# Designed miniproteins, single chains, continued (5), part 45

Each design is a single chain, and the fold is of that chain. pLDDT is the mean over its residues in the fold that is shown.

## One batch from the design tools (miniprotein)

Design m17636
Fold by ESMFold2-Fast:
Structure m17636 (fold): chain A 65 residues (1-65)
Amino acid sequence: MTPIETARILVDRAEEAIRQGNYESARFLLDEARKAAEEARKLGEDPEEVREVEERIERVEKLLE
């Protein structure tokens, strides 16, 4: 599994955690998703896909503010 695929899965899980009211798990999953997205960027994975995931992480983080 690539870092970008890992980041997407972690964001999906964070959104599900929010739907279940588990904000602590959602924050943890978003932190892990950011790490995976950063790894994807460092490895030179598709810049468009990395940007899309980073934007999605930011949108989900705003739901926790």
Scores: mean pLDDT 85

Design m17637
Fold by ESMFold2-Fast:
Structure m17637 (fold): chain A 66 residues (1-66)
Amino acid sequence: VEDLIKKGREALEQGNYEEAVKLFEEALKIDPTNKEALEGLSLAYEKLGDFEKAREYRNKAIELWK
């Protein structure tokens, strides 16, 4: 799961936001409460202009971290 998160962050850095979404979603299939994957999905969706999904994943990440 950590490898998927690192690849997702690399995709974000390269501007491959759709690929980042896929990688972070795969990480969440393995660990649904992975904070880094939730934060990464929030950022990736924000970059794609999907602000509703970005907010949903951000809120989920916040719930895991008070």
Scores: mean pLDDT 79

Design m17638
Fold by ESMFold2-Fast:
Structure m17638 (fold): chain A 65 residues (1-65)
Amino acid sequence: SKEELLEELRKLLLENGYSERQAEAAIEVLKRGNASEEEIRELIKLVKEGRLDEAQRLLLRIYLR
């Protein structure tokens, strides 16, 4: 589910050294931008692979909706 993917992303961001505020901000962007499960899964994949620049660009595209 989308909710389970958002929780996985939150935990992953915290594990990668992001603060709770930064993780919550990212989750809020995805919720407000109505991100699909596929977009959230892609973001999780990019973070897991250390492709943080690409992850930031994806998040920005969703934010600008």
Scores: mean pLDDT 87

Design m17639
Fold by ESMFold2-Fast:
Structure m17639 (fold): chain A 82 residues (1-82)
Amino acid sequence: MDEIVDEAVKVALEAAKEASRPEQIRLIGLVLDLIGARFSGDKEAAIRALEEMVEEIEKVFGKDHPYVKKLRELLEKAREEA
């Protein structure tokens, strides 16, 4: 889980560099939610934050974008570890 969270944070922060200001604020909020879930040991909260990250990045970049594909891969790994 920790490695999955670290990789997801990295992807979200790279995506935020290419996003508009409102999209950046939302993505940073989701990064904080994911980090908080990791520190609390709440795997369900971490999975929810990852699901919201996939949805937001899909809205910004489109369903087939490499960021979306990577986050979906990380989300499936997180679900398998839960």
Scores: mean pLDDT 81

Design m17640
Fold by ESMFold2-Fast:
Structure m17640 (fold): chain A 74 residues (1-74)
Amino acid sequence: SAFEEEVQAILKEGVERFNEALAAGASEEELKKIVEETEKRIRELVEKYKASPEQIEEAELLLGIFRQEVEELV
């Protein structure tokens, strides 16, 4: 669905931004803000699409994977 495609696009962008910030020597606080902004974008997408409980559950699982992926980079 368009919702799921946009969720994955936001998460991919979040990983890319996190990697770029790491390469630029960003602080732990700056890296945390990128994660928080990515989470906020997903939350806004849920509201925009009036996502179903099933779509919200899938988005939460993908956010969990995203969090684990960026943690592995530090």
Scores: mean pLDDT 85

Design m17641
Fold by ESMFold2-Fast:
Structure m17641 (fold): chain A 74 residues (1-74)
Amino acid sequence: SVLEKLKELLEEEVKRNPDNADAWDLLGRVYEQLGELEKALEAYRKALDIYRKNGDTEKVAELERRIAELEAKL
């Protein structure tokens, strides 16, 4: 499927550029759409850590809410 191909491309991207927070965030969203919730949570936490280091307070707040919502479903 298109989502599975996008997942593979994003997995390669984050392996090549592990500091790309936007790629980790997008990978988390793709995992969520595929129902891979534990992997989505891991990807979001990676993005969160990078956004925190970069001082991106809006992205941090957004991901903290997203992670809390996802944890409530597990």
Scores: mean pLDDT 88

Design m17642
Fold by ESMFold2-Fast:
Structure m17642 (fold): chain A 73 residues (1-73)
Amino acid sequence: DASERALAVTRLFNRLIKLAEEGKPEEARKLLQEAVDEGRITPEDLQALATAAESLGYDELAKIAREVAEEMR
């Protein structure tokens, strides 16, 4: 359960990085929104993803993750 979610978050992050590298911010936003809607990620997961993306230089992806996290409030 928790392990399955951790793997799902890792796979999602890798997919998001690929989309960021391809210049597809709207697809990245859609993937994050789908993950939220399906209950696959938490607001804490989104904040962690945003921080990781920013640390790697994917500033637009970090912004998208923070925007999606704010929409969950």
Scores: mean pLDDT 80

Design m17643
Fold by ESMFold2-Fast:
Structure m17643 (fold): chain A 96 residues (1-96)
Amino acid sequence: SLDELIAEGIRAYNEGDYDKAVELFEKAVKLAEERQDYETLAFAYMLLGDAYLKRGDYEKAVEAFKKAIEAFKKVPGSDSLIQLAEKRLEEAEKKL
């Protein structure tokens, strides 16, 4: 169901339904947290941040990208993904 939540969220995002994408990615975040699946948690927060940016919820996007960075720090070999998340964070902060 976690993979299905992410896939459905990505579909909603690609269709421009950012409200539905946020709802689905928030559910994915909660489930990944319960499972202590830090890799999926980090990706779910990245997707949630992108969806918040599309909605113009810049403060929420900033917090989502910060949480993605913290989750990636718990995943070995994710230095390039941390750099991507930091770049996304900087872009979101410029919109505040």
Scores: mean pLDDT 90

Design m17644
Fold by ESMFold2-Fast:
Structure m17644 (fold): chain A 93 residues (1-93)
Amino acid sequence: MPRSPKEKILESLEKFIERVEEEIRRGVPGAEEVLELLEEAKRAVEAGDLEEAYLHFARAAALRLLREGADPAEVEAALAALEAALAAARAAA
């Protein structure tokens, strides 16, 4: 069923926030930092800055992946590529 892009993003953020809050209750290291970035992303979505929201969401996901044992170099490269793509999109607009 179709939902607005903003509504779909907020739904995804809420689910991610819920999982991270559970991790904080379990005492998982770094979960509080991930939650802070997700809250920043949610505020950006509410303000209508979808590019900023996406960047904060990506950073939160990257920190979670690093905590789960993902390769830091691959995560950092993916974030750099995302930031470059967002910068290029802004320059083209």
Scores: mean pLDDT 69

Design m17645
Fold by ESMFold2-Fast:
Structure m17645 (fold): chain A 85 residues (1-85)
Amino acid sequence: SVYERILELAERAREAVEAGDYERAYELLTEILGLIGEVPDPAVAGRLAELVVRALRALDAGDYEAALEALEELIATVREAKAAA
């Protein structure tokens, strides 16, 4: 499912940030943003897009703690959406 793909990418992005591989984290978040159009619930799609943009902006600012917080919330939101589907 699209939720399984987003979850896998988000977990890999979190691991990349924790490893200091910010370029890889940015690539993975951009890939997630590309998948948002496949999310069937518009409210979930909007929430996921907001969280991805928040993480990307945090990475651009060098605020890696804020990027991790946004990624944790993204992962939790995807897990909740997947359980509800």
Scores: mean pLDDT 88

Design m17646
Fold by ESMFold2-Fast:
Structure m17646 (fold): chain A 103 residues (1-103)
Amino acid sequence: SMEEQLEKQRIENAIKQLEDGVDALEKRVDEVSKRYKELKNIDPEKAKKFVQEEAKRIRFELDVLRALALMLKHFYPEYSEQIEKILARIDEIEARVDELEKE
């Protein structure tokens, strides 16, 4: 019972860290989008390079978060519904990054 409570707390803390990571990336995409809009009016070539470099970094971080989410879902299937919602948010962020690179 005490061991089960400690395991539950560790899993919930891991999911919280995953959610915080996704929140941080959503904020980063918003910041990248804003800076791209500002930079595009000054130097379009520099703006394009900036977005490409930031998109590469964001995609790497999304891949890490996706891998963590899939591991947690595999080992703790009782949290699958909560983790699937996080995976959906990861996919939405990736779609936003893809659209930003197409501009």
Scores: mean pLDDT 90

Design m17647
Fold by ESMFold2-Fast:
Structure m17647 (fold): chain A 101 residues (1-101)
Amino acid sequence: SMERQREELKERARELAEKYKGEKIPNVLSATLKARDLPKSELILSLIDFIDDPRDPRALNRSTLAAMFDEEARELLVETFRLLGREQQADEFAAAFEAER
């Protein structure tokens, strides 16, 4: 079922986030020099937020940042787009990362 696939993606995101405990990236989502760095684990967990609310642009932006530093996060985001019926976005996203290799 689609619900089972959704729960499997969420569990994979939780397991991946555990690997990045304590790691941070510069806050590229903020224009202020005083912005706090973004915890990598929280960015990966935003994949769960995106699965639960696909219309939240903040969840998508944070999930996209996770995809930039981790290949499994990229795979999870692509699979989430396909699960949501956003096949064109899935293909474009997958192609963008392939072109960076």
Scores: mean pLDDT 81

Design m17648
Fold by ESMFold2-Fast:
Structure m17648 (fold): chain A 67 residues (1-67)
Amino acid sequence: MSIDDPEFQREIDVALVRMTLGIAKSSTEDEALKEELERLAEELIRKVEAGEISVTEAVKELFEKLE
């Protein structure tokens, strides 16, 4: 594995979004919000994989949803 490999970097970015989803879900007791976070995370993962947004933007969107 190489950290300068675009595929490897994308894999890490996606993993970070998934980890952030787990943290966000564990921080709320609202089951409807947990389902919304899961749907948002799937959309954000697709956008990160497509190179449309940064992982930082994806993580921010998940935390913004908690508000």
Scores: mean pLDDT 78

Design m17649
Fold by ESMFold2-Fast:
Structure m17649 (fold): chain A 60 residues (1-60)
Amino acid sequence: SEEDVKAAKEHLEQGKKALEAGDYNTALEHFKRALALAPDNEEIVKEALKGIKEAVDKLS
C-alpha cells in the first residue's frame, strides 16, 4: 500500500541516519523493516539491501 511505501521510506531515512551516527545495529533494524514493509517496491528493496550490506560490513 502507499502507506507501507511511505513508512518504508521513513525507515530508510532513519537507517541512513543511524549509519552516519555509527549505530549499525539500529541501522540494520530500520533497513530490515523497510524491506518488510515494501518487499515489492524495487527501489526501496535495492536501497534497503544496500543499507543492510553496509551495516553488516561495519559490524564484521
Scores: mean pLDDT 87

Design m17650
Fold by ESMFold2-Fast:
Structure m17650 (fold): chain A 79 residues (1-79)
Amino acid sequence: SEILERNEKRREKLREDAEKAKPYIEELRKYVEENPDSSAEEVAEKAKELMKKLSGLGALLEIMVEAEDLIYERRLKKK
């Protein structure tokens, strides 16, 4: 029971950290939309800049996942 409670608190902390990442994810998405000709490398660099402003594992994981998805989509558009 206490193990389940600790796991729930850990998940809650990850969710709280993820919520803190939302404005930075929005900034990253806006950067990609405003810079449609930006390279995958430039998107990765922007993500690194935003990650430096964040603390907490959940927040960093959320922005990394979003960055990887945006970089992947950018590479797919490279025709």
Scores: mean pLDDT 77

Design m17651
Fold by ESMFold2-Fast:
Structure m17651 (fold): chain A 56 residues (1-56)
Amino acid sequence: SEEREKALQLLIKAAKAVLDGNDEEADTYLKQAESLMSPEEAARARAALDTVKADA
């Protein structure tokens, strides 16, 4: 679906922002992606991004 593709692109942008050292921008993209997901999917996305932040 269009919404799923948009959410995925926003998650990729969030991950890239973390790797670039820009946590504020990453959080902004994550919040936008979460608005396009179920609560369960949003929780998983947040956990994944937190893992990327811990490794950065």
Scores: mean pLDDT 79

Design m17652
Fold by ESMFold2-Fast:
Structure m17652 (fold): chain A 78 residues (1-78)
Amino acid sequence: MSEEEIQELIDKAVEAARAGDYDTAARYVEEFFKALGYPEVGRSVAAIIRRLADRVAPEDLAKAIETLGNVFLEEKKA
């Protein structure tokens, strides 16, 4: 999977979270981490997203997902 394809996964997760579709957001985050080689992290973060669905505003969750994606993409480049 290319860096562009990995970026697309996190962008789709952010869009889904912003739309309030937390199951779709969690699925894209899980695929994003799997593509980076961290499937266990992906499963854990997806579970957290689903639990936060009733507690956090869509914009706040979208921003958190975007921040996570940026951090892990930077680490992969290092």
Scores: mean pLDDT 80

Design m17653
Fold by ESMFold2-Fast:
Structure m17653 (fold): chain A 58 residues (1-58)
Amino acid sequence: KGEELEKEAERLYYEEHDYDKAIELYDQSIAEYRKEGRLDLAQEVEEKRAQVIEEKAK
């Protein structure tokens, strides 16, 4: 589930350029990975989310 949310967020970011929805789905992916105890993956997605925020600010 966390992986599915991460992939959909990536699709929204790279294919649709929908930064707001990508950030929302990355947030959901992070929450799911944390619930699963997969903290390393949650950190990786947090870094991806930060990249989207930086790009949106340009």
Scores: mean pLDDT 82

Design m17654
Fold by ESMFold2-Fast:
Structure m17654 (fold): chain A 60 residues (1-60)
Amino acid sequence: MIDMKEVDEALVLMGIGVANIMAKQGKYDEAIEFLEEMKKRFPEFAELLEEKIKEIEEKK
């Protein structure tokens, strides 16, 4: 049986992948806003999402 926590983790990891693709296309602000929204939806992963936001901001 799939645990809901594993589903949330998979969604967060896929979201980070999408944000990285957006950043490679020069859509840095859109990628950051997407990760900020994910941080509100998945507060257990807020620290990981904050690190990714900082990485994208540095590439801007």
Scores: mean pLDDT 79

Design m17655
Fold by ESMFold2-Fast:
Structure m17655 (fold): chain A 72 residues (1-72)
Amino acid sequence: MLEEALARAEELTADLPEAARDAVKLGVLAAYSGASPEAALRYMRRYAEEQGLSEEEIERALEVARELIEEL
């Protein structure tokens, strides 16, 4: 369920900046809307980099997004 995935994104990224939660939500929404997992994660990474997230924050957000996308 999309709603459950978005709620989990908030929970799993609670220790990260709000921009990281937004990035994960964007990745999940892209995948739910028909993007391939690879395209969704690439789109999410671009957004995260644009928002100024560190490499560590981006890697953590990608890990969370990958997990949630696989469960869709």
Scores: mean pLDDT 83

Design m17656
Fold by ESMFold2-Fast:
Structure m17656 (fold): chain A 67 residues (1-67)
Amino acid sequence: MKIYKGTIIGYDPETQTSYIYVDEDKSIVEGILLDKEGRLVGPGLKVEFVEDGELNGKKKYKVVKIL
């Protein structure tokens, strides 16, 4: 499983969706963030994330670690 790194630029608490700026390609992806590790989630937070399946041809991502 490939682990990606990025920086959170936004977070929606209703859907638990983080918007992540990907370090390698300067794209923005959506990643589900279920475990905040007691931290405030907002712009500038560095994370590791993985692919978590697909829905209607759109890749889903999941945050696995806050750095």
Scores: mean pLDDT 76

Design m17657
Fold by ESMFold2-Fast:
Order: structure tokens, then sequence, then C-alpha cells
Structure m17657 (fold): chain A 70 residues (1-70)
């Protein structure tokens, strides 16, 4: 009976991660547009953010699989 609540929690964590990622990317784009960082710095920071958030999403996918297999 708790599987549905666990899945809802994972769904919310997915949305929270995506929303945070979108905000951080928007901040990075704003810094680039304002000349606060170079294009090379933007690409490096963007690649780092993408890797960090991909790992967070992969962790949630694995957690979802564990819940579905239990």
Amino acid sequence: MKKNEELKKISKEYQDILDEYARKVSELVAKLKNGEITLEQFEEEYARLRAEYQQKLDDLINKKKEILNS
C-alpha cells in the first residue's frame, strides 16, 4: 500500500530536480548574456551541471526500479 506514495515522492523529486536544473541553466545563460562569463566558461559549467543532474536523475530511476521490484 505504500508503493504508490513512494512513487509519488519520486515523481515530485524528479520535478524538483528538473526545476532546479532549469533555474541553474537560466542563471548561467543570464551570466553569459551579461558578459560575466565567457562562452568557454559557460560550456564548461553547463557540461558540469548536466553531468550532476543526469546522475541525480539516474539515481531516482534506480530507486524507482527498486520500488517496482519489491
Scores: mean pLDDT 82

Design m17658
Fold by ESMFold2-Fast:
Structure m17658 (fold): chain A 80 residues (1-80)
Amino acid sequence: MKYTPEQLAARAEAAARAAEEGIEAARAAGDETLLRVLEVLLEAARRALEAARAGNAEEAEAILREGLAEARRIYEEAQA
């Protein structure tokens, strides 16, 4: 893996904070699609952080990748 568990933990922590801030903004704007996307990203970031803290960089990276793919799917379906 190109990333260490420490690096993935830092990335997951930053992603979780950004998603939490975005969720507040999305709720205020009434943007249901953005809210769903950000909730998926927040869950993925939290799960990835747990995996990274457990020393499993590979699992953390997979969780983040899968979360991004699901968020993209939700967004694209809403734009169809």
Scores: mean pLDDT 83

Design m17659
Fold by ESMFold2-Fast:
Structure m17659 (fold): chain A 60 residues (1-60)
Amino acid sequence: SDAVLDVVELLNLGKSPQDVARIVGEKYNLPLEAQNELAEVLEKDPGNIKAIEEIIAKYS
């Protein structure tokens, strides 16, 4: 999805997990709870694409 690609691109640009979750959340209208879950996953394992996809799909 475009949201998952934006997460990867922002991480590659050196944005923090919290900034990535906020930027993607605002752009794709994810609720704050989704942004918090996304930030937590990105802090633990930023390469876990499956977990990122699952969170985005859950709230989209």
Scores: mean pLDDT 85

Design m17660
Fold by ESMFold2-Fast:
Structure m17660 (fold): chain A 45 residues (1-45)
Amino acid sequence: SKISEVQKKMRELLEKDPSPEVGRKAYEEFLKARKEASKNNEFTK
């Protein structure tokens, strides 16, 4: 799934470069994916 893909990428980035900057960007991408899912009522029917 899209969420699963973002989560995997986030984990990979954090493992490779656990700096605050890299972690922050990965987290922002995850938040964007969650916002889109929420906006489309994908979570709520």
Scores: mean pLDDT 67

Design m17661
Fold by ESMFold2-Fast:
Structure m17661 (fold): chain A 65 residues (1-65)
Amino acid sequence: GPVVLARVVEDFTATEPWQLSLRAGELVLVDPAQENGDGQVRARSLATGREGLVPASLLEPLAAV
């Protein structure tokens, strides 16, 4: 599906090695069609280039890219 640019609305600290830690205000790219069924999506940080699972509820969609 189309990749979406999203903003992180609050800090998230990864508790598992497949998760991505993020700070509020960071920009990520996410494919909302790749949600895992547990409310988590795979996101890639624009600042670091790292990717991992994060709760979809912490992301504010801004634009399709």
Scores: mean pLDDT 81

Design m17662
Fold by ESMFold2-Fast:
Formats: structure tokens, C-alpha cells, sequence
Structure m17662 (fold): chain A 74 residues (1-74)
């Protein structure tokens, strides 16, 4: 289902955040966070189009965590 696809994208973004947090190389961290942001943004758009409020909230929370990680590394 579209909800299952959206949940998979959110899960992938969370994996990428974890990889960014584990990396000490600034370039690798930026790459992982950048890909996580794109994946989470796609999940957000898909959730909004489907009208899935729970997935919208999860995707927004994931984007907020990516922004927090980026700020923490600067």
C-alpha cells in the first residue's frame, strides 16, 4: 500500500540519520543527512497526497531530526 511505501521511506531516512551519527567524516555525514532529507521529503509529499496524517507527522518529525543533526554538527 502507499502507507507501507511511505513507512519504508521514513525507515530508510532513519537508517541514514543513524549512519550520519556514526560517521566522523564531515563529508560522509553531510551525504547521509542530505540523502535522508530527500527521502523524508518524498515520504512527506506522498503522505500528504494520500491524506495519511500519521505518516505526515512521522515524516515531519524525521525532517526535524535531520535539521537538528545538521545544527549539532555545525
Amino acid sequence: SLQEETDRLIAKAEELIAKARASKDPFERDVYLGIAEIVAAVALVAAKRHGDEESVKKAQETLDRIAAEDARLR
Scores: mean pLDDT 84

Design m17663
Fold by ESMFold2-Fast:
Structure m17663 (fold): chain A 60 residues (1-60)
Amino acid sequence: ALSEAEAERRGAHAREALLADGASEEQAKTAYDRAKEALLAGNPREAMAAVQEGFRAAGG
């Protein structure tokens, strides 16, 4: 599992990328929260899936 600070940093970066790609603030927050939870739990696969789902929802 990553430290809380590292998970926060990675989640924030993913949120910025989603917003830049046209995601709503709500969609970006959902992906951020999910990715951070997954990273803290030591599940990078689920974190990646959460971010990718955010991009799919934003981009169609």
Scores: mean pLDDT 75

Design m17664
Fold by ESMFold2-Fast:
Structure m17664 (fold): chain A 62 residues (1-62)
Amino acid sequence: AYEEGVEKYKKGDYEGAVEAYEKAIAEDPSARKYANLAIAYDRLGDEERARRALLEAVALAG
């Protein structure tokens, strides 16, 4: 799931990347996964969801 999201992001499929990252987070949450979710949301212009995902990444990183 996570690697699939990274591949989709590299191809410019930001909506597909979000879906894959959300699935990966549901299985095993991590700061890295939330950080990449935030970047994908930012590329889609969804600044509010990007900000929320970034806050989750910071919380999990310590």
Scores: mean pLDDT 84

Design m17665
Fold by ESMFold2-Fast:
Structure m17665 (fold): chain A 62 residues (1-62)
Amino acid sequence: SLTEGPFVLEDPVTGAESEAERTPDRLILKTLYDAPSNRALAERVAAVMDLELVVEGVRPLP
């Protein structure tokens, strides 16, 4: 699918860029930054795409 593969989620509140990958069933977030805005962004994107959110790692803000 043209919608599958790696991409970057930029949080406009913190400026943090999270590596992500879209599969047919899941939004895989490689890095979640430890900020409420970053979590909220990831959850909204997964909801809009109708995908299960999977978080592989949590990091402090850069």
Scores: mean pLDDT 78

Design m17666
Fold by ESMFold2-Fast:
Structure m17666 (fold): chain A 71 residues (1-71)
Amino acid sequence: SKADEILKKVLDKIEKKFGIKADYEEARKRVKEELEKLKKLIEEGFEIPDDVTSPEMKELQKAVLELLEEY
C-alpha cells in the first residue's frame, strides 16, 4: 500500500542515519512502534513544532500524516 511504501522510505532513511542496517527487522519494528505512537499523538491533537523538529522527526511526522490520510 501507499502507507507501506512511505514506511519503507522512512525505515531506509533511519537505518542509514543510525547505522542499524545489520538489524533491519528490529529497526523496522522499532520505527513502526514510534510511528504508531506519533500517529496516536497527532490524532489527539498534538502538534510538532516545525522550527525545533529534527529532519528525522519531520520525515516521521510526514509519514504519519500520509498514513492517517490513507486510513
Scores: mean pLDDT 58

Design m17667
Fold by ESMFold2-Fast:
Order: C-alpha cells, then structure tokens, then sequence
Structure m17667 (fold): chain A 58 residues (1-58)
C-alpha cells in the first residue's frame, strides 16, 4: 500500500545517500531492509534513486 511504498522510498533514498557518502555497509543494510519489505517496489525505487543521484552528481 501507499504507506509501504513511502517506507521503502525513504529507505531507498537513505541507501543511495549512504552510498554517495562512502558508507557502503550502511548502504547495503538499508537496501537489504527495503528489499525485505517489498522486493519489487524496492528494486524500482532504488533504481529511481540511483538514476537521480547519477544525474545530479556526474
């Protein structure tokens, strides 16, 4: 539902931010948590967050 998507989106955004900060362990933990909630939604939202970060920082 919408609440689950909001939680997964927050985790995906935090994971990407951790990755950009060089905190690979935190990034992986947040990605794993998002995938554990809803793997399909998590993969989509992680890809969106990564694409946005790449567009803004490279």
Amino acid sequence: GAATEAEVRALAEEAVAAGLAGDREKMQALRDKALAIDPETARRLLEEAERRAVAEHV
Scores: mean pLDDT 80

Design m17668
Fold by ESMFold2-Fast:
Structure m17668 (fold): chain A 56 residues (1-56)
Amino acid sequence: DLEELSKEEEEVAKELIELRKAGASGVEIAEEAKKKGYTPEEGAELAFLLELREKE
């Protein structure tokens, strides 16, 4: 998964992950994803993909 995320998608994913680590609720994370033009499901997918990529 070396380049499955664009630079902008990676940045959005990082912001959502940081919000989660800071104790934000699922609703707050969903709202931030929507503000960036993504659905809550898309935002969760981006965060999941970035986390997998960073662990590999």
Scores: mean pLDDT 72

Design m17669
Fold by ESMFold2-Fast:
Structure m17669 (fold): chain A 73 residues (1-73)
Amino acid sequence: SMSPEAKTHLELGWQHYAMGNLKASRAHFEKAIAADPRAASAWHYLGVVYELLGDEQKAKIYREKAKQLEAES
């Protein structure tokens, strides 16, 4: 199960993403993966945020990591 810290940052990241606050969304998803590196959702959404911020290289890396974690679960 996901740690409470990782879950809180995931939820905050989603809220900021929905509001268009991409910088705040990114920071919360980064904190979520720091608390739980196996949280595939955090890696996936971090990839989406980096794509929207124009960082295609980081977006690809984070999407690939999310796919790897999904395959392991």
Scores: mean pLDDT 86

Design m17670
Fold by ESMFold2-Fast:
Structure m17670 (fold): chain A 75 residues (1-75)
Amino acid sequence: MEELRKKAEEYLKKGEEYSQKGDNQKAVDYYREAIIYYAKAGDKTGVVKAANKLMEVGTDEQVDAALRRVEEELL
């Protein structure tokens, strides 16, 4: 599943770009997508990395909402 890991890395990079621009909501949205794609790829290290980035930029409410959407996608 190299394609899924590549998608996750692309989303992680976009999250970092939006975080640098101060758009924390878009950064959270992209880090959420990165978590989903790393999980689908079976990349546990990638999931942890993306989740840590999400927690760094998101409010408690944004983090909770993002993780709920990850659970919905992966159930």
Scores: mean pLDDT 84

Design m17671
Fold by ESMFold2-Fast:
Structure m17671 (fold): chain A 99 residues (1-99)
Amino acid sequence: MSREELYAQSLATIALMVLHLALKAAERGDFETAIEYAKLALKTVQRALEVATTPEQREHLQRAIDLVKQAIKALEEGNVEEAIKLLREASDHLARAIQ
């Protein structure tokens, strides 16, 4: 693995952990905390995409970015069930980017 691939995987792993914190916050009704963690995860996934070199890794990271953006919108609109589904889908794409 290249240094860039390892760094992208490390950032994706951190983003996945932060998204799990966002999911837990949303599930307990702490939407402000969920939004803050989701925004932090979004920034981290964007950094992972900047250093990602493989097309497959870039595709999964881009899908995660799009899903996290939609989840933040859903949380801000009070659509909690939709937000949780979107955060789970984003987590799946991040897990696939770590491979």
Scores: mean pLDDT 86

Design m17672
Fold by ESMFold2-Fast:
Structure m17672 (fold): chain A 83 residues (1-83)
Amino acid sequence: MDAEELIEEAERKALEAQRALKEGRYEEALEKAREARRLGLEAMRAAAERGDRELLLRGIGMALEGIGLAFEAGLKLGKPELA
């Protein structure tokens, strides 16, 4: 996947994680949040390799969003260390 596709996929996973959190599906929310984080980190790497600062910042944003959602899901599960 190119960096733009990685960002779009990360955004989709973050939305899925937010929905799962709202529905009380905390294990699924944690899984989706971790996927968003991973995809954001991969997008950062791809953007850095081509020198795309704008896309690099978007990748950073998605990785941080994934971390935050995973932390929230982990708190709901009583295991914030799972973030």
Scores: mean pLDDT 85

Design m17673
Fold by ESMFold2-Fast:
Formats: C-alpha cells, sequence, structure tokens
Structure m17673 (fold): chain A 70 residues (1-70)
C-alpha cells in the first residue's frame, strides 16, 4: 500500500540520519532515532516487512558502532 511504501521510505531516511549521528559521536541522538525507526516499522508495516527492515538496520548500525566505538 501507499502507507507501507511511505513508511519504508521514512525508515530509510531515519537510518541514514542515525548513521550520520553515530559518525559525529552523537550516540544519544542516534539511539533516539533508532527507537523511532523501530516504532515506525512496528506500527506501519506487516510483521515480516518490519522484522526485515529492523534486522537490516541493526546490522548496519552495529557494524558502524564497532568501527567508531573501539
Amino acid sequence: SAEEEKAKEEFKKLLEKAKELIKKGKYLEAQEIYREMIKLAEENLPKSEADKLIKEAQEELSKLLDEVES
């Protein structure tokens, strides 16, 4: 649906923003964006689509955090 496409688009924008915040050392702000991403996916997408997007986001953010934290 149009709502699902819009939610996926917004999720990707938030992921990009969270990654930029992590690169800038703004971890608290990045964590807040990540929480909004989970909420957005859970509230607006079917379970399978939400799980997929959250898993992909967790993978990307985890890799970036490993790079910048240690």
Scores: mean pLDDT 83

